Designed miniproteins, single chains, continued (2). Designs and how they scored, part 23

Each design is a single chain, and the fold is of that chain. pLDDT is the mean over its residues in the fold that is shown.

## One batch from the design tools (miniprotein)

Design m4816
Fold by ESMFold2-Fast:
Structure m4816 (fold): chain A 88 residues (1-88)
Amino acid sequence: AIPDLLKGLDYLNRKEYEKAIEYFEKAIKANPNNYVAHAMLGIAYYELGDYEKALESFEKALEIAKQRGDENAIKFYEKMIEEVKKKL
């Protein structure tokens, strides 16, 4: 659902990461193939220092983005995965 993704983004911009996670999880429940919601969930976990959950979220986003052929998303998620792995 687009409204849940937008609410998650609003909380993320306000640095309310736990609330952002709640709404991104709702967006994923409504559309599990929304790779943007998975990526935003990864960003929120990264900002909270939960690097293992950030990695899982970006890897899922990358898997779906590859299925869709979104080259810009693929490059971004690969870069985020490398940055997260440096923290583990």
Scores: mean pLDDT 88

Design m4817
Fold by ESMFold2-Fast:
Structure m4817 (fold): chain A 74 residues (1-74)
Amino acid sequence: SKEEKKEKIIEKAVEEFRKWVAEHPDLTPEQRRALIARVARKAIDELEKEFPDATMSEIAEVIRELIERINAEL
């Protein structure tokens, strides 16, 4: 379903963030912010590819959920 595909995109992005942080424990706060921005950008690109008819509002909702999950990992 569309919901399951969105969830997989979020999970993949959070996993990439988690793995990078685990492999680079000495990341500065600035480097962590840059990593979050890169992970979010990849997720936006994947969302636009998988859901070409998605509204900006729908994309923003998924990205907000992604950022919330990443913040929970910090």
Scores: mean pLDDT 84

Design m4818
Fold by ESMFold2-Fast:
Structure m4818 (fold): chain A 60 residues (1-60)
Amino acid sequence: MRTFTIKAKTVEQLTAAALRIIGELPEAEIKIEGNELIVTVPDDPEAIAFVEELKEYFAA
């Protein structure tokens, strides 16, 4: 399992990210803490790449 932190400017953006992750990666564990989304995914290259892409998208 790998854990990632996604930071967004609004709760609405964090909620959108969480819903997308749940839809694409049903095995992922998600926790929201303030302006941060903590995502734990299997050590699957596709799952890791998906979360990293979302992290970049919301960081830009």
Scores: mean pLDDT 79

Design m4819
Fold by ESMFold2-Fast:
Structure m4819 (fold): chain A 98 residues (1-98)
Amino acid sequence: NQHYQLGVQYYNLGRYDEALQHFQLAIQADPNDAQAWQNLGEVLYQQGRYEDSAEYYRKALDLDPNNMKAMSNLRQSLVQLGRLDEAKAFFDAVRKQR
């Protein structure tokens, strides 16, 4: 996906608005690209948009439940929002999943 690759490039340059646009186009082209949803969440986290970031990390986990990076980043977004009980409960639930 060309838009995914452009999004990564802009993200690495610290150009978060351009990265956001390209990752949004990437998920329009392939809404099942868990990596694109994860990276969209990372852009939003860097912009301080923690609520939106958490939602996109949840979407990435819905598509790839074993994505440890998305799980860790979701927890961190919840911590930034002061939703500490949710962050702990989410982590404990994932750990008890066999």
Scores: mean pLDDT 81

Design m4820
Fold by ESMFold2-Fast:
Structure m4820 (fold): chain A 57 residues (1-57)
Amino acid sequence: SMMAERAREAAREAARKGGADEELAEQSTNVAGEHAERGDWEGAERAAAGGAAGGPP
């Protein structure tokens, strides 16, 4: 969906700006997208924040 796509894009950007490598950025993007597809926006934001901090999504 559009919202899930936006969540994925936001998570990837946040991870890259946070200094995460491409693999970690992909992980954050996938997890954020899954949460967004379920309408779990808090989970999507948490996944993005985790990636940006260089930690697990």
Scores: mean pLDDT 72

Design m4821
Fold by ESMFold2-Fast:
Structure m4821 (fold): chain A 80 residues (1-80)
Amino acid sequence: SLEEALQKLIEAVKAGNFDEALRYLTEALRLAAEEVPDEYLPKVIGLIIGLVGALFSKDYETAIRLAEELLKLVQEAKEK
């Protein structure tokens, strides 16, 4: 699931494993297209773009924050 991919992404970033983080980010992008309602897609894509930028800048604190915000947004979208 997208939630599981995002959780694993956060764990990989915390472990300093950039390659694993990128792998889970790619999976999260694929799953976002399938699982996220169209209404939430612009916000989800915006957060993913920010997350990509943070990872490539090695700003892991920002990457974790953005991934956690994205996870909360996905959980909120499923409840509505």
Scores: mean pLDDT 79

Design m4823
Fold by ESMFold2-Fast:
Structure m4823 (fold): chain A 57 residues (1-57)
Amino acid sequence: ALEEAVDRVTEALIAHGLTPEQAANVTRQALLDAGFSEEDAERAAERTRKRVEEHHH
């Protein structure tokens, strides 16, 4: 599922120490490159941003 792919990308970005905005941008680009719609890419980017923010307390 798309959610699983987003979670895997997000974990890698968190491990690399990216900021919430940087991680969101990478996730958006990855989804678009994989052929997903702009809406799906935007939703995934927002999900990634929130998860990275949670890791920073």
Scores: mean pLDDT 80

Design m4824
Fold by ESMFold2-Fast:
Structure m4824 (fold): chain A 60 residues (1-60)
Amino acid sequence: MPEFLTSIAKSVRNALIDRGVDPDRAEAVGKRIIEESTKKGLNEEETLRLAGEAFREELA
């Protein structure tokens, strides 16, 4: 697994927890980012975009 995937997913998970999202839910968002990025063959920039969208969706 590319190191950027783990770093981005962990950053989103931690940012969601810091904003009061349940840890299990934040972990699920991180896993979704890894799964979608891997499934679609996304690069680092595309994965960051996906991560930003997932983060905003969870806080809606």
Scores: mean pLDDT 82

Design m4825
Fold by ESMFold2-Fast:
Structure m4825 (fold): chain A 55 residues (1-55)
Amino acid sequence: EEEKAKELEKEIKEKFPEARSFLEETVKDFRKNPPKGVSLVEVLETMEKMLETLA
């Protein structure tokens, strides 16, 4: 799962460089206070879908 999260983070940063700071902040906040029942992979997949919709 950690490897999948790193791959998704890298992919999102490459596809949406303008969202890099927001992505890094979101990942840091998740790692500090992980919400119960939600994985980092799910958060990153949701963010990628939202960014693709807004593009």
Scores: mean pLDDT 76

Design m4826
Fold by ESMFold2-Fast:
Structure m4826 (fold): chain A 90 residues (1-90)
Amino acid sequence: MELVEKALEYIEKAIEALERGDIEKAKEYLREAKRYLQKAVDAGLLETAPALSYVEAAIRAAERGDIEAAKRHAEEALELVREVIDKLRS
């Protein structure tokens, strides 16, 4: 749970940074989100793998300077992480 909740926190911070046009901070937060999602996958929470894929896509978009694509992929990851947390609480 803590790993997935930390990933959620960093994805939200990344989206806020993208909304401010702070692409360097957004990349930093997305890399932290990736780190926590990777740890969750490694711990056997395979349901987080799709969210990890979208965070990786958001990082690649941010590296290209494509703020709109980075935000879209980060928002997709956010929805998937929220779904995983909801299922784990049930």
Scores: mean pLDDT 87

Design m4827
Fold by ESMFold2-Fast:
Structure m4827 (fold): chain A 75 residues (1-75)
Amino acid sequence: SGKEDLEKGKELYEAGDYEKAIALFEKSIKESTGIERIEALNHLSLAYLKLGKNEKAKEYFDKALELARKILEES
């Protein structure tokens, strides 16, 4: 599930396996919605930042902010 992929991704991120964490965060985004998707997008952004991929990190951070704003305004 998206939640399990997010949790596994966080474990890999903490271990420094950023590229493997990214793959799980991407799966979590596809299988989740709402707050769980925001968490996956934020962690994906952080993992890209650790790899020095600043433009990708910004893209996913902006997507997380956009989704968070939409949920807060439409809930």
Scores: mean pLDDT 86

Design m4828
Fold by ESMFold2-Fast:
Structure m4828 (fold): chain A 63 residues (1-63)
Amino acid sequence: MMQPVSTEAVERAARLVAEGAQAAAAGDTERARALYEEALALLRTEAPDSALIAPVEAALAGL
């Protein structure tokens, strides 16, 4: 990609997903859920074609 408009949103969402995964690993499922939902909302709004959406939806559904 030469100039992807959604790059910053995807990077932000990836950080939220990492924080959510850490919360889930610590047993804080409510915190993990909130972080995954924030990442998913950001991706759906700013990067709706991102390959990161499906993994985040799966992680959220698995909580």
Scores: mean pLDDT 79

Design m4830
Fold by ESMFold2-Fast:
Structure m4830 (fold): chain A 70 residues (1-70)
Amino acid sequence: MAELRAAAAEAVAALAARDPEGAAVYRELVERALAFLEAGKSGEELDAWLASPEMAELMERLRAARARLA
């Protein structure tokens, strides 16, 4: 888990040099996903999070960031 966090942080840092706003959205998404993996949460808990309004907002922000990089 720590190695995955380090690799994700490095990838986000590289993206931040080009698109700091997009990098912030990716960092938040990765941090939330890694927290689920570290906590050993079930697929039901993951599905509930993916269906949440918070995740819907993150996905919209992620789509906007990806559109800027295209």
Scores: mean pLDDT 71

Design m4831
Fold by ESMFold2-Fast:
Structure m4831 (fold): chain A 55 residues (1-55)
Amino acid sequence: LSERQRLEVDLALTRMHMYVSGVPREEIDAVEARLQAAIDAGDVERARALIAEAL
């Protein structure tokens, strides 16, 4: 898998974890949007930091 593909998988898993943990939909959507923006920008460090913050 490419690094982008791994981050896309991590985004999906992070979203699922937040949903199961009872995080409000609005917060999940906000985290997903910020994470997707970081992935699209190629900012791997920011994307990983956002995942760590969300978990």
Scores: mean pLDDT 81

Design m4832
Fold by ESMFold2-Fast:
Structure m4832 (fold): chain A 74 residues (1-74)
Amino acid sequence: DAELQAKLQQLQELYAQTLRRVRALAEAGDLAGMRDVLLEARDQFRKLGPIAQQLVDAADATAAALDAALAAAA
């Protein structure tokens, strides 16, 4: 199925781009930037449909943990 292959390629590219962005922000100590990137990636993963659901859930959980860490540091 060509449509499924195209969606899997988009998912792989988005995942790799998200990891690079999050890694750069983590190295800079920018927890708020990491949260924002993860929330943006979550919305993009949602558009890919059910095949990305585990990545949507993981992004939501990680963003919530970052929000809790930021609130505790304030």
Scores: mean pLDDT 82

Design m4833
Fold by ESMFold2-Fast:
Formats: structure tokens, C-alpha cells, sequence
Structure m4833 (fold): chain A 74 residues (1-74)
């Protein structure tokens, strides 16, 4: 189960990555909108399950980031 510290680290990393990819123009408008929504869902998550679901949906769009998130959970 994710700790509060792990959730904060995951959100920080995904927010930074998302911002960097947006600034470099590596998204379609549809991808950017979906990932913006998922990051907001993570920020507003009231339960661990809600947070984890948003992270899983993010990773479906960016599976390459899974090893980075697994490092935080270690």
C-alpha cells in the first residue's frame, strides 16, 4: 500500500515529467488534456484506491514511466 510520502513523490515526479513533455511539444492535444485531468485526479484523490487508479490510467498512456514509479515504491 502506498504511504503518504510515496504518493507525494509519485505526484511530484509525474507532474514534473508531464510539464517537461508539454513544454517540448511531445503531446497531441488529446493526450495533454487526458494527462492534465489524471494529474488533477491524483491531486484531489481522497483515498489510496482513487490515487492508485489515476496513476494506473496515467501509466496506460505512458507505460515507459512504470520503472521510474517502481523505484519510488521500493
Amino acid sequence: MLTEEEKADILRVLTLVHRTLKERGLYTPEEQARLDKLIEEMKNAKTDEEFEKAVEEYLKLRPQLKPLLDEIKA
Scores: mean pLDDT 77

Design m4834
Fold by ESMFold2-Fast:
Structure m4834 (fold): chain A 73 residues (1-73)
Amino acid sequence: AEAERIVELTRRQLDGAVKEAEENPEKKDEYIEKVRGLAEGTARYLRDHLGDDEAAREVMRIGEEAVKRIEEI
């Protein structure tokens, strides 16, 4: 329940960051760093505190997808 909630919140935050990068393409490198930091930090929390490796992998996958979307701007 908590892991699923965190994954969903992270997905929404990453989607928001992609939209902000699309509106501010001059700052795309800054948004890439924010996306990577959020995904890595959240995945670490899911692994280390909740023991949910599958949720951690999903967060990293979503983060990588968001980075690619921003890089294509």
Scores: mean pLDDT 86

Design m4835
Fold by ESMFold2-Fast:
Structure m4835 (fold): chain A 116 residues (1-116)
Amino acid sequence: SDDEVLREIREKLVEIAKRLVKLVQDFEAGKISREELLKGLREILRELEEVLRLAKENPRVPEETIRRIEEMIELVREVIAKIEAGTLTLEDLRAALDRILDLISQVLEALAGLLA
């Protein structure tokens, strides 16, 4: 059902947020390499692309919510590009994390309203 898909999107976004936070924290602490950060971000990118597909197929999801998911994808792609170019700063990574988490929070709130 449409409601089951909305719950799946919410569950996926919560898990993405947790993994993204851990990935960034582990990188900042020197626990993982740039190559491991890149691998983790590529996995998150694939999962966000699946979330976007599910959201676009659901007629109840507002266009603004879809745009927020697209912005999350663009932010992850930008960080990946900076890693591949050797230009990523910790400031860039933190700014991207903060914005992605804010966007996830906004999407989760919008989807919770649709399920109420």
Scores: mean pLDDT 90

Design m4837
Fold by ESMFold2-Fast:
Structure m4837 (fold): chain A 66 residues (1-66)
Amino acid sequence: MVLRVTTTLSVEQFIGLALWLMGIPGVEVKIEGENTLRVTTTLSEEEFERLKKELESIPGVKVEVE
C-alpha cells in the first residue's frame, strides 16, 4: 500500500514525522518535496488503516491513498 502525505508542518516537525515513519518496520519513506512524503508499506491491512488514521489525525497533515 502507498500513501502520499502532504503537510503544512514546520521543517523540524516534518523531519520528525519522516524519521518516525522510517523507524516503523515494513515502512519505506521517500521525500518527494519540502512538505511531501511518499510512504510505501508492507504492513497488514489493519496496521495500514491504523497508520493512515493516525496520520490523518495530525493537524496540518493530509493523506491520500495511491
Scores: mean pLDDT 81

Design m4838
Fold by ESMFold2-Fast:
Structure m4838 (fold): chain A 65 residues (1-65)
Amino acid sequence: AAEKRAKGDELEKEGRAAGAQGDVESAIKHYEEGARAYEEAGDTEKSEQLKAKADALRDAAEANA
């Protein structure tokens, strides 16, 4: 549905903004929610892209633990 794609786009934008402000936890949450919205819209490519962004942020946080 078009509404789910628009929601995914907004969540990706919010995730990027949070990351730019150094709010890594919020960036991860927004990317994960955006990936889910894209999955519901049938946009597998965008969903996988946002999952990869969230995973990269988690891996970086674990490397500093």
Scores: mean pLDDT 80

Design m4839
Fold by ESMFold2-Fast:
Formats: C-alpha cells, structure tokens, sequence
Structure m4839 (fold): chain A 86 residues (1-86)
C-alpha cells in the first residue's frame, strides 16, 4: 500500500532532519579540515544510508569533532530509523 510507504518515508525523514540538526549544531565551531567529513555525514543521513551515517558519526566522535553526548543522540535517531525500515 502506497499510503503505508509514505508514512514510513515521512517518519524516516523526520528522524533524518533531527539527526542533521543535532550534527550541524554540534559541528558549528568545527575546524575547516573536518568540513568534508561533516558534509559526508550529512549526505549519508539525507540519503538514509544509515550504515555509512553511523560509521561517519563514529569517526567524528573519535576525532573529537562531536561530543559523546551528541554522538549518542545521533546514533539513537539512526537506530530508530533502522527499526522503521526493518
């Protein structure tokens, strides 16, 4: 049913937008050298490439670009999106 698929897409889109907002706020003062990594993470979230999005978020955390708290918030949203797709 197309209506059920639209509801799923809408829920995933809302979670993606929230994750992007957290990532943008967390990286507001990030050094320019990390801009390509931040952009790659934003694009992965936008594309609902949840595996790549999680890997890039982890790399941003490991490099100290985002806090552990912000990483956990982003990861929780991405996990919720995975549960919806399943």
Amino acid sequence: MFEEWLEIVDKISELAKEAQKILLEATKDAPNEYVPLVVAAMLAIAAADLKTAKELAKELKEKGVISEEDYKKILELLKKAEEIIK
Scores: mean pLDDT 81

Design m4840
Fold by ESMFold2-Fast:
Structure m4840 (fold): chain A 65 residues (1-65)
Amino acid sequence: MKERAEVGIEAARLAAEAGLAEAAAAHAEALARLTGDEEALARAEEARRAGDGAAAVEAAEEAAR
């Protein structure tokens, strides 16, 4: 579980660094669904609407807790 979460966070970070905010949010959403974290999922969906890659990374990190 934790290894998959770490990969998900790294994927979100790489997408955000590349300026791909929607891809970063998609990785955060996938991780939130995997962990069952509804709050992190909502945050990732908000980050996608805002085009905010940094917020998407924060949502992925929250989902990994």
Scores: mean pLDDT 79

Design m4841
Fold by ESMFold2-Fast:
Structure m4841 (fold): chain A 69 residues (1-69)
Amino acid sequence: TLERLERIARETEELARRVGAESMAPLGVKAWRLVREEGLSQAEAAKRLGISPATVSELVAEVERTLAA
């Protein structure tokens, strides 16, 4: 039981560290993935990210311009 709890605690700590790193990922990349890879509208992506749909549109355009270069 103790060994199981220690393993869960370690895995939870590692997952929390990874989730923290993901939350620090560039907002533009997150917006682009939600719209282009997951097929969400700008409005749905904006709701998930807590920003305006206009900001999502700008971020997606910036990422796509970078990829096209």
Scores: mean pLDDT 67

Design m4842
Fold by ESMFold2-Fast:
Structure m4842 (fold): chain A 59 residues (1-59)
Amino acid sequence: MIERSLKLIEENEKEIEELYEKGEISEEEYKLYLEALEGFRLMIEAIEKIIKRIEEKKK
């Protein structure tokens, strides 16, 4: 279920790369956006781990 959110992050990374290649965003903005997306990825992975533990406890 969290796989969809990870896919959205990957798609956003690609879109940001395309915007940078087209010159629509600065190198500074590009770097900040990638750092933000990596932060979201780590948060999603942490949430997935917590949810899995909760589900296992119910069984």
Scores: mean pLDDT 77

Design m4843
Fold by ESMFold2-Fast:
Structure m4843 (fold): chain A 71 residues (1-71)
Amino acid sequence: SPGIEAEAEVSVYLLAAAVALSLGDSESAIEYGERAIELAEEALRRGLLSPERARELIEAARSLIEEAKKR
């Protein structure tokens, strides 16, 4: 399902951002988080994610980016 594939792709970048943050790689954490937001917004525009799920994924990415920017 295109919706499942889109959500999985966003989730991979969220995981990559979280791992980068845990390793102290703030620059990579920001890059992966920004990519997760781009993919979630594109999936929302294409009707592949619900607005609620897109909001949850984008908020998770924003949280990781903000933590990375504080270091």
Scores: mean pLDDT 88

Design m4844
Fold by ESMFold2-Fast:
Structure m4844 (fold): chain A 61 residues (1-61)
Amino acid sequence: MSIGEGLKRLIDEAGLTVEEAAKLAGVSPEYLKEIIEGKRTPSDAELLRIASALLEAVKKR
């Protein structure tokens, strides 16, 4: 499973749009879309920040 596929799954599980997920993670929606599409690879620190924000959103639901 690619990192983009994993992030898209977390977004769907949290019931968020890509735009909402990007706002929670503190990144642009365009940047998050590029990661999901596999056009861009985030740094390990950015990936951890994005994944942590999405996991917290899933837990709150």
Scores: mean pLDDT 79

Design m4845
Fold by ESMFold2-Fast:
Structure m4845 (fold): chain A 99 residues (1-99)
Amino acid sequence: SEKEELKKRGKELLARLLELGVPDAVAEALAQGERREELLAQIAEAREMIAQGLLDEALLPTLDAAERALETGETASEEERKERERLEKELEEIKKKLE
């Protein structure tokens, strides 16, 4: 049904928005005094929890993005920020249709 397709699309949008937000979130955490080593340890623990079935495998791209951001020091690109804005608008349209 249309509602089921919209719910599935909404979940896909939320997963991608989390992934796109990670580089800026990592940069903010480091700027606020969190240590790179502690953040890497948290990522490793989350990966182990996924391997044990305690966390959803859908989090793997988000963890990969966090590890990459910590290794490269790269923040979100202009293209990624534009994608985030586009997906946020699409998610709001889906929410309105599901009301």
Scores: mean pLDDT 79

Design m4846
Fold by ESMFold2-Fast:
Structure m4846 (fold): chain A 65 residues (1-65)
Amino acid sequence: SDLERALRGLLAAIEAGEATPTLLRAGAHDIKSLGADELAERLREAADAGDIEGARRVVREHLKQ
C-alpha cells in the first residue's frame, strides 16, 4: 500500500541516521494525506519532541500488522 511504502521509506531514513525533525514532520504530513490521522499525529508529536526513537517504534509497530 502507499501507506506501507511511506512508512518503510521513513523507517529506512531513521535506520540510516538521516531522520531529522523536519523529515519526520514531512513524513507525518504524507501519512495524514493517506488517511492515517492517528499515526500521523503520533509521528508529528515525536518530531516536535525530537524523539527519533519514539518515531522508530511507532513506524515499526504499524509495519508488524
Scores: mean pLDDT 84

Design m4847
Fold by ESMFold2-Fast:
Structure m4847 (fold): chain A 87 residues (1-87)
Amino acid sequence: KEYEKQGKYEEAAKAYKEAGDIYIELSKPVEAAKAYEEAAKAYEKAGKYLEAAKMYEKAGKLYELIQNYPEAAKAYEKAAEMYKKAA
């Protein structure tokens, strides 16, 4: 049951990542950042901490781009936490 849940979270994470990539192509950085955050949360639930960290970094960079520095800082802190769990 846990392995089935983990697989579903990883599939959800990949779908959210693809949505984020599409939002970037559409020049929608706010929606892209939110999609990457959802992807990161799903990767974290799947135990894929390195992938989660990378998604939080993508969200942080997008928040910086739109000058939402509080959300950017929060995303980078979550990325750092995921990198520590991956080590």
Scores: mean pLDDT 87

Design m4848
Fold by ESMFold2-Fast:
Structure m4848 (fold): chain A 60 residues (1-60)
Amino acid sequence: KKREALIAGREAINELLKLKQYKEAVDFAKEIRKLLDQGKYDEAVSLAKEYIEKAREKAK
């Protein structure tokens, strides 16, 4: 769903910014926009989850 993808994207950006991973946040924003523009909402949600997991792993 488009709404779920937008929420997941926002959550991932907020998490990346909270962890001060600014380059990763920019890279993610660029990639997620591409998926959203293509209507690949399930892939967008998966990408958001992947970035959040990697960001949390880096913060340990």
Scores: mean pLDDT 80

Design m4849
Fold by ESMFold2-Fast:
Structure m4849 (fold): chain A 60 residues (1-60)
Amino acid sequence: MTELVLTFETEEEAKELAEILKKLDPSLEIKVEGKKVTIKSDLSIEKLIGLVLRAIGELL
């Protein structure tokens, strides 16, 4: 099990990233707490980072 915690400048950015991640991989366990996003997955850390980078790319 892999766990990744991301902190954003705004709650809106955190929520938008969480929605994009759920769209990319519905199996991800995502928790949003204000500006903080906690992601739990059975994916490797490399694959999880790849999904996060892809989601950030969709925000830009």
Scores: mean pLDDT 81

Design m4850
Fold by ESMFold2-Fast:
Structure m4850 (fold): chain A 77 residues (1-77)
Amino acid sequence: SMEEQLERLRKRLTEHLREEYPSLSEETREKIVEESVELARQLLEEGVPWEEAEREALEHADRLAEEVLRRREEVLA
């Protein structure tokens, strides 16, 4: 089901962000995961194929994480 696919995506995104962005707080990573899963849900509801929705969600999560890190670097620089 769509919900089972989205739950698997949530787990994958959680693991990915913990590995790639360990300096972010768990709270921040959870917010990024939820926003990215919601993007995937919206795309699926609009008829976008799962493979594309998953790719877009992963890209969106990385973009959000990088933006958080960039803002932190700007404050420290």
Scores: mean pLDDT 85

Design m4852
Fold by ESMFold2-Fast:
Order: structure tokens, then sequence, then C-alpha cells
Structure m4852 (fold): chain A 68 residues (1-68)
């Protein structure tokens, strides 16, 4: 559906915003954006989709940076 595609597009945008925040050293914001993108990807694509695995890795990396 067009609504499902809009949610995927939103998840893609959130992941990109997370990437930007991470590059700027805003790790808390990166965690928030990646977590939001992850939730939408799981909802729309399912937990086995490669995009879910990728954003999970990025989220874990951002969390590690917050602990430094």
Amino acid sequence: SSERQKLIDEADELAKEGDKAFEEGNYKEAVEKYAEALALYIRTLGETDPRVAEVRRKLAEAIRKLEE
C-alpha cells in the first residue's frame, strides 16, 4: 500500500538523519533516530530484512560511542 511505502520512506529518512547526527558527534540523537528507523523497518519489512540488520549495527555503534 502507499501507506506502507510512506513508512519505509520515513524509516529511510530517519536512518539518514541518524547517520548525519553520528557524523556530527551527536550520538544521543543518532541513537534516537536509528531506534525509530529500526522500529519502522521491523513493522514494514520484518526482522529478517537486511535493512533491519544494518540499522541494528549502526544503533549498537552509536550506543558504544555514548559510553566513551
Scores: mean pLDDT 88

Design m4853
Fold by ESMFold2-Fast:
Structure m4853 (fold): chain A 60 residues (1-60)
Amino acid sequence: GGGAEAAAGAAAGDSKAAGAGARRMIQDPNGPLDGREAARRGQAAHDGAAATAGWMAAKS
């Protein structure tokens, strides 16, 4: 119970951390290629989670 609200909070926090980490990774000489793809996957996961939380909240 209450998963949607808890998940939304976690997703918001995770997005901030993922963004900060991703920015540092793209500055790395050996990390930009793989780091960029990892960051993109993190952003996609965050966006999907946020969309799901929003959908459930709106439907409720």
Scores: mean pLDDT 54

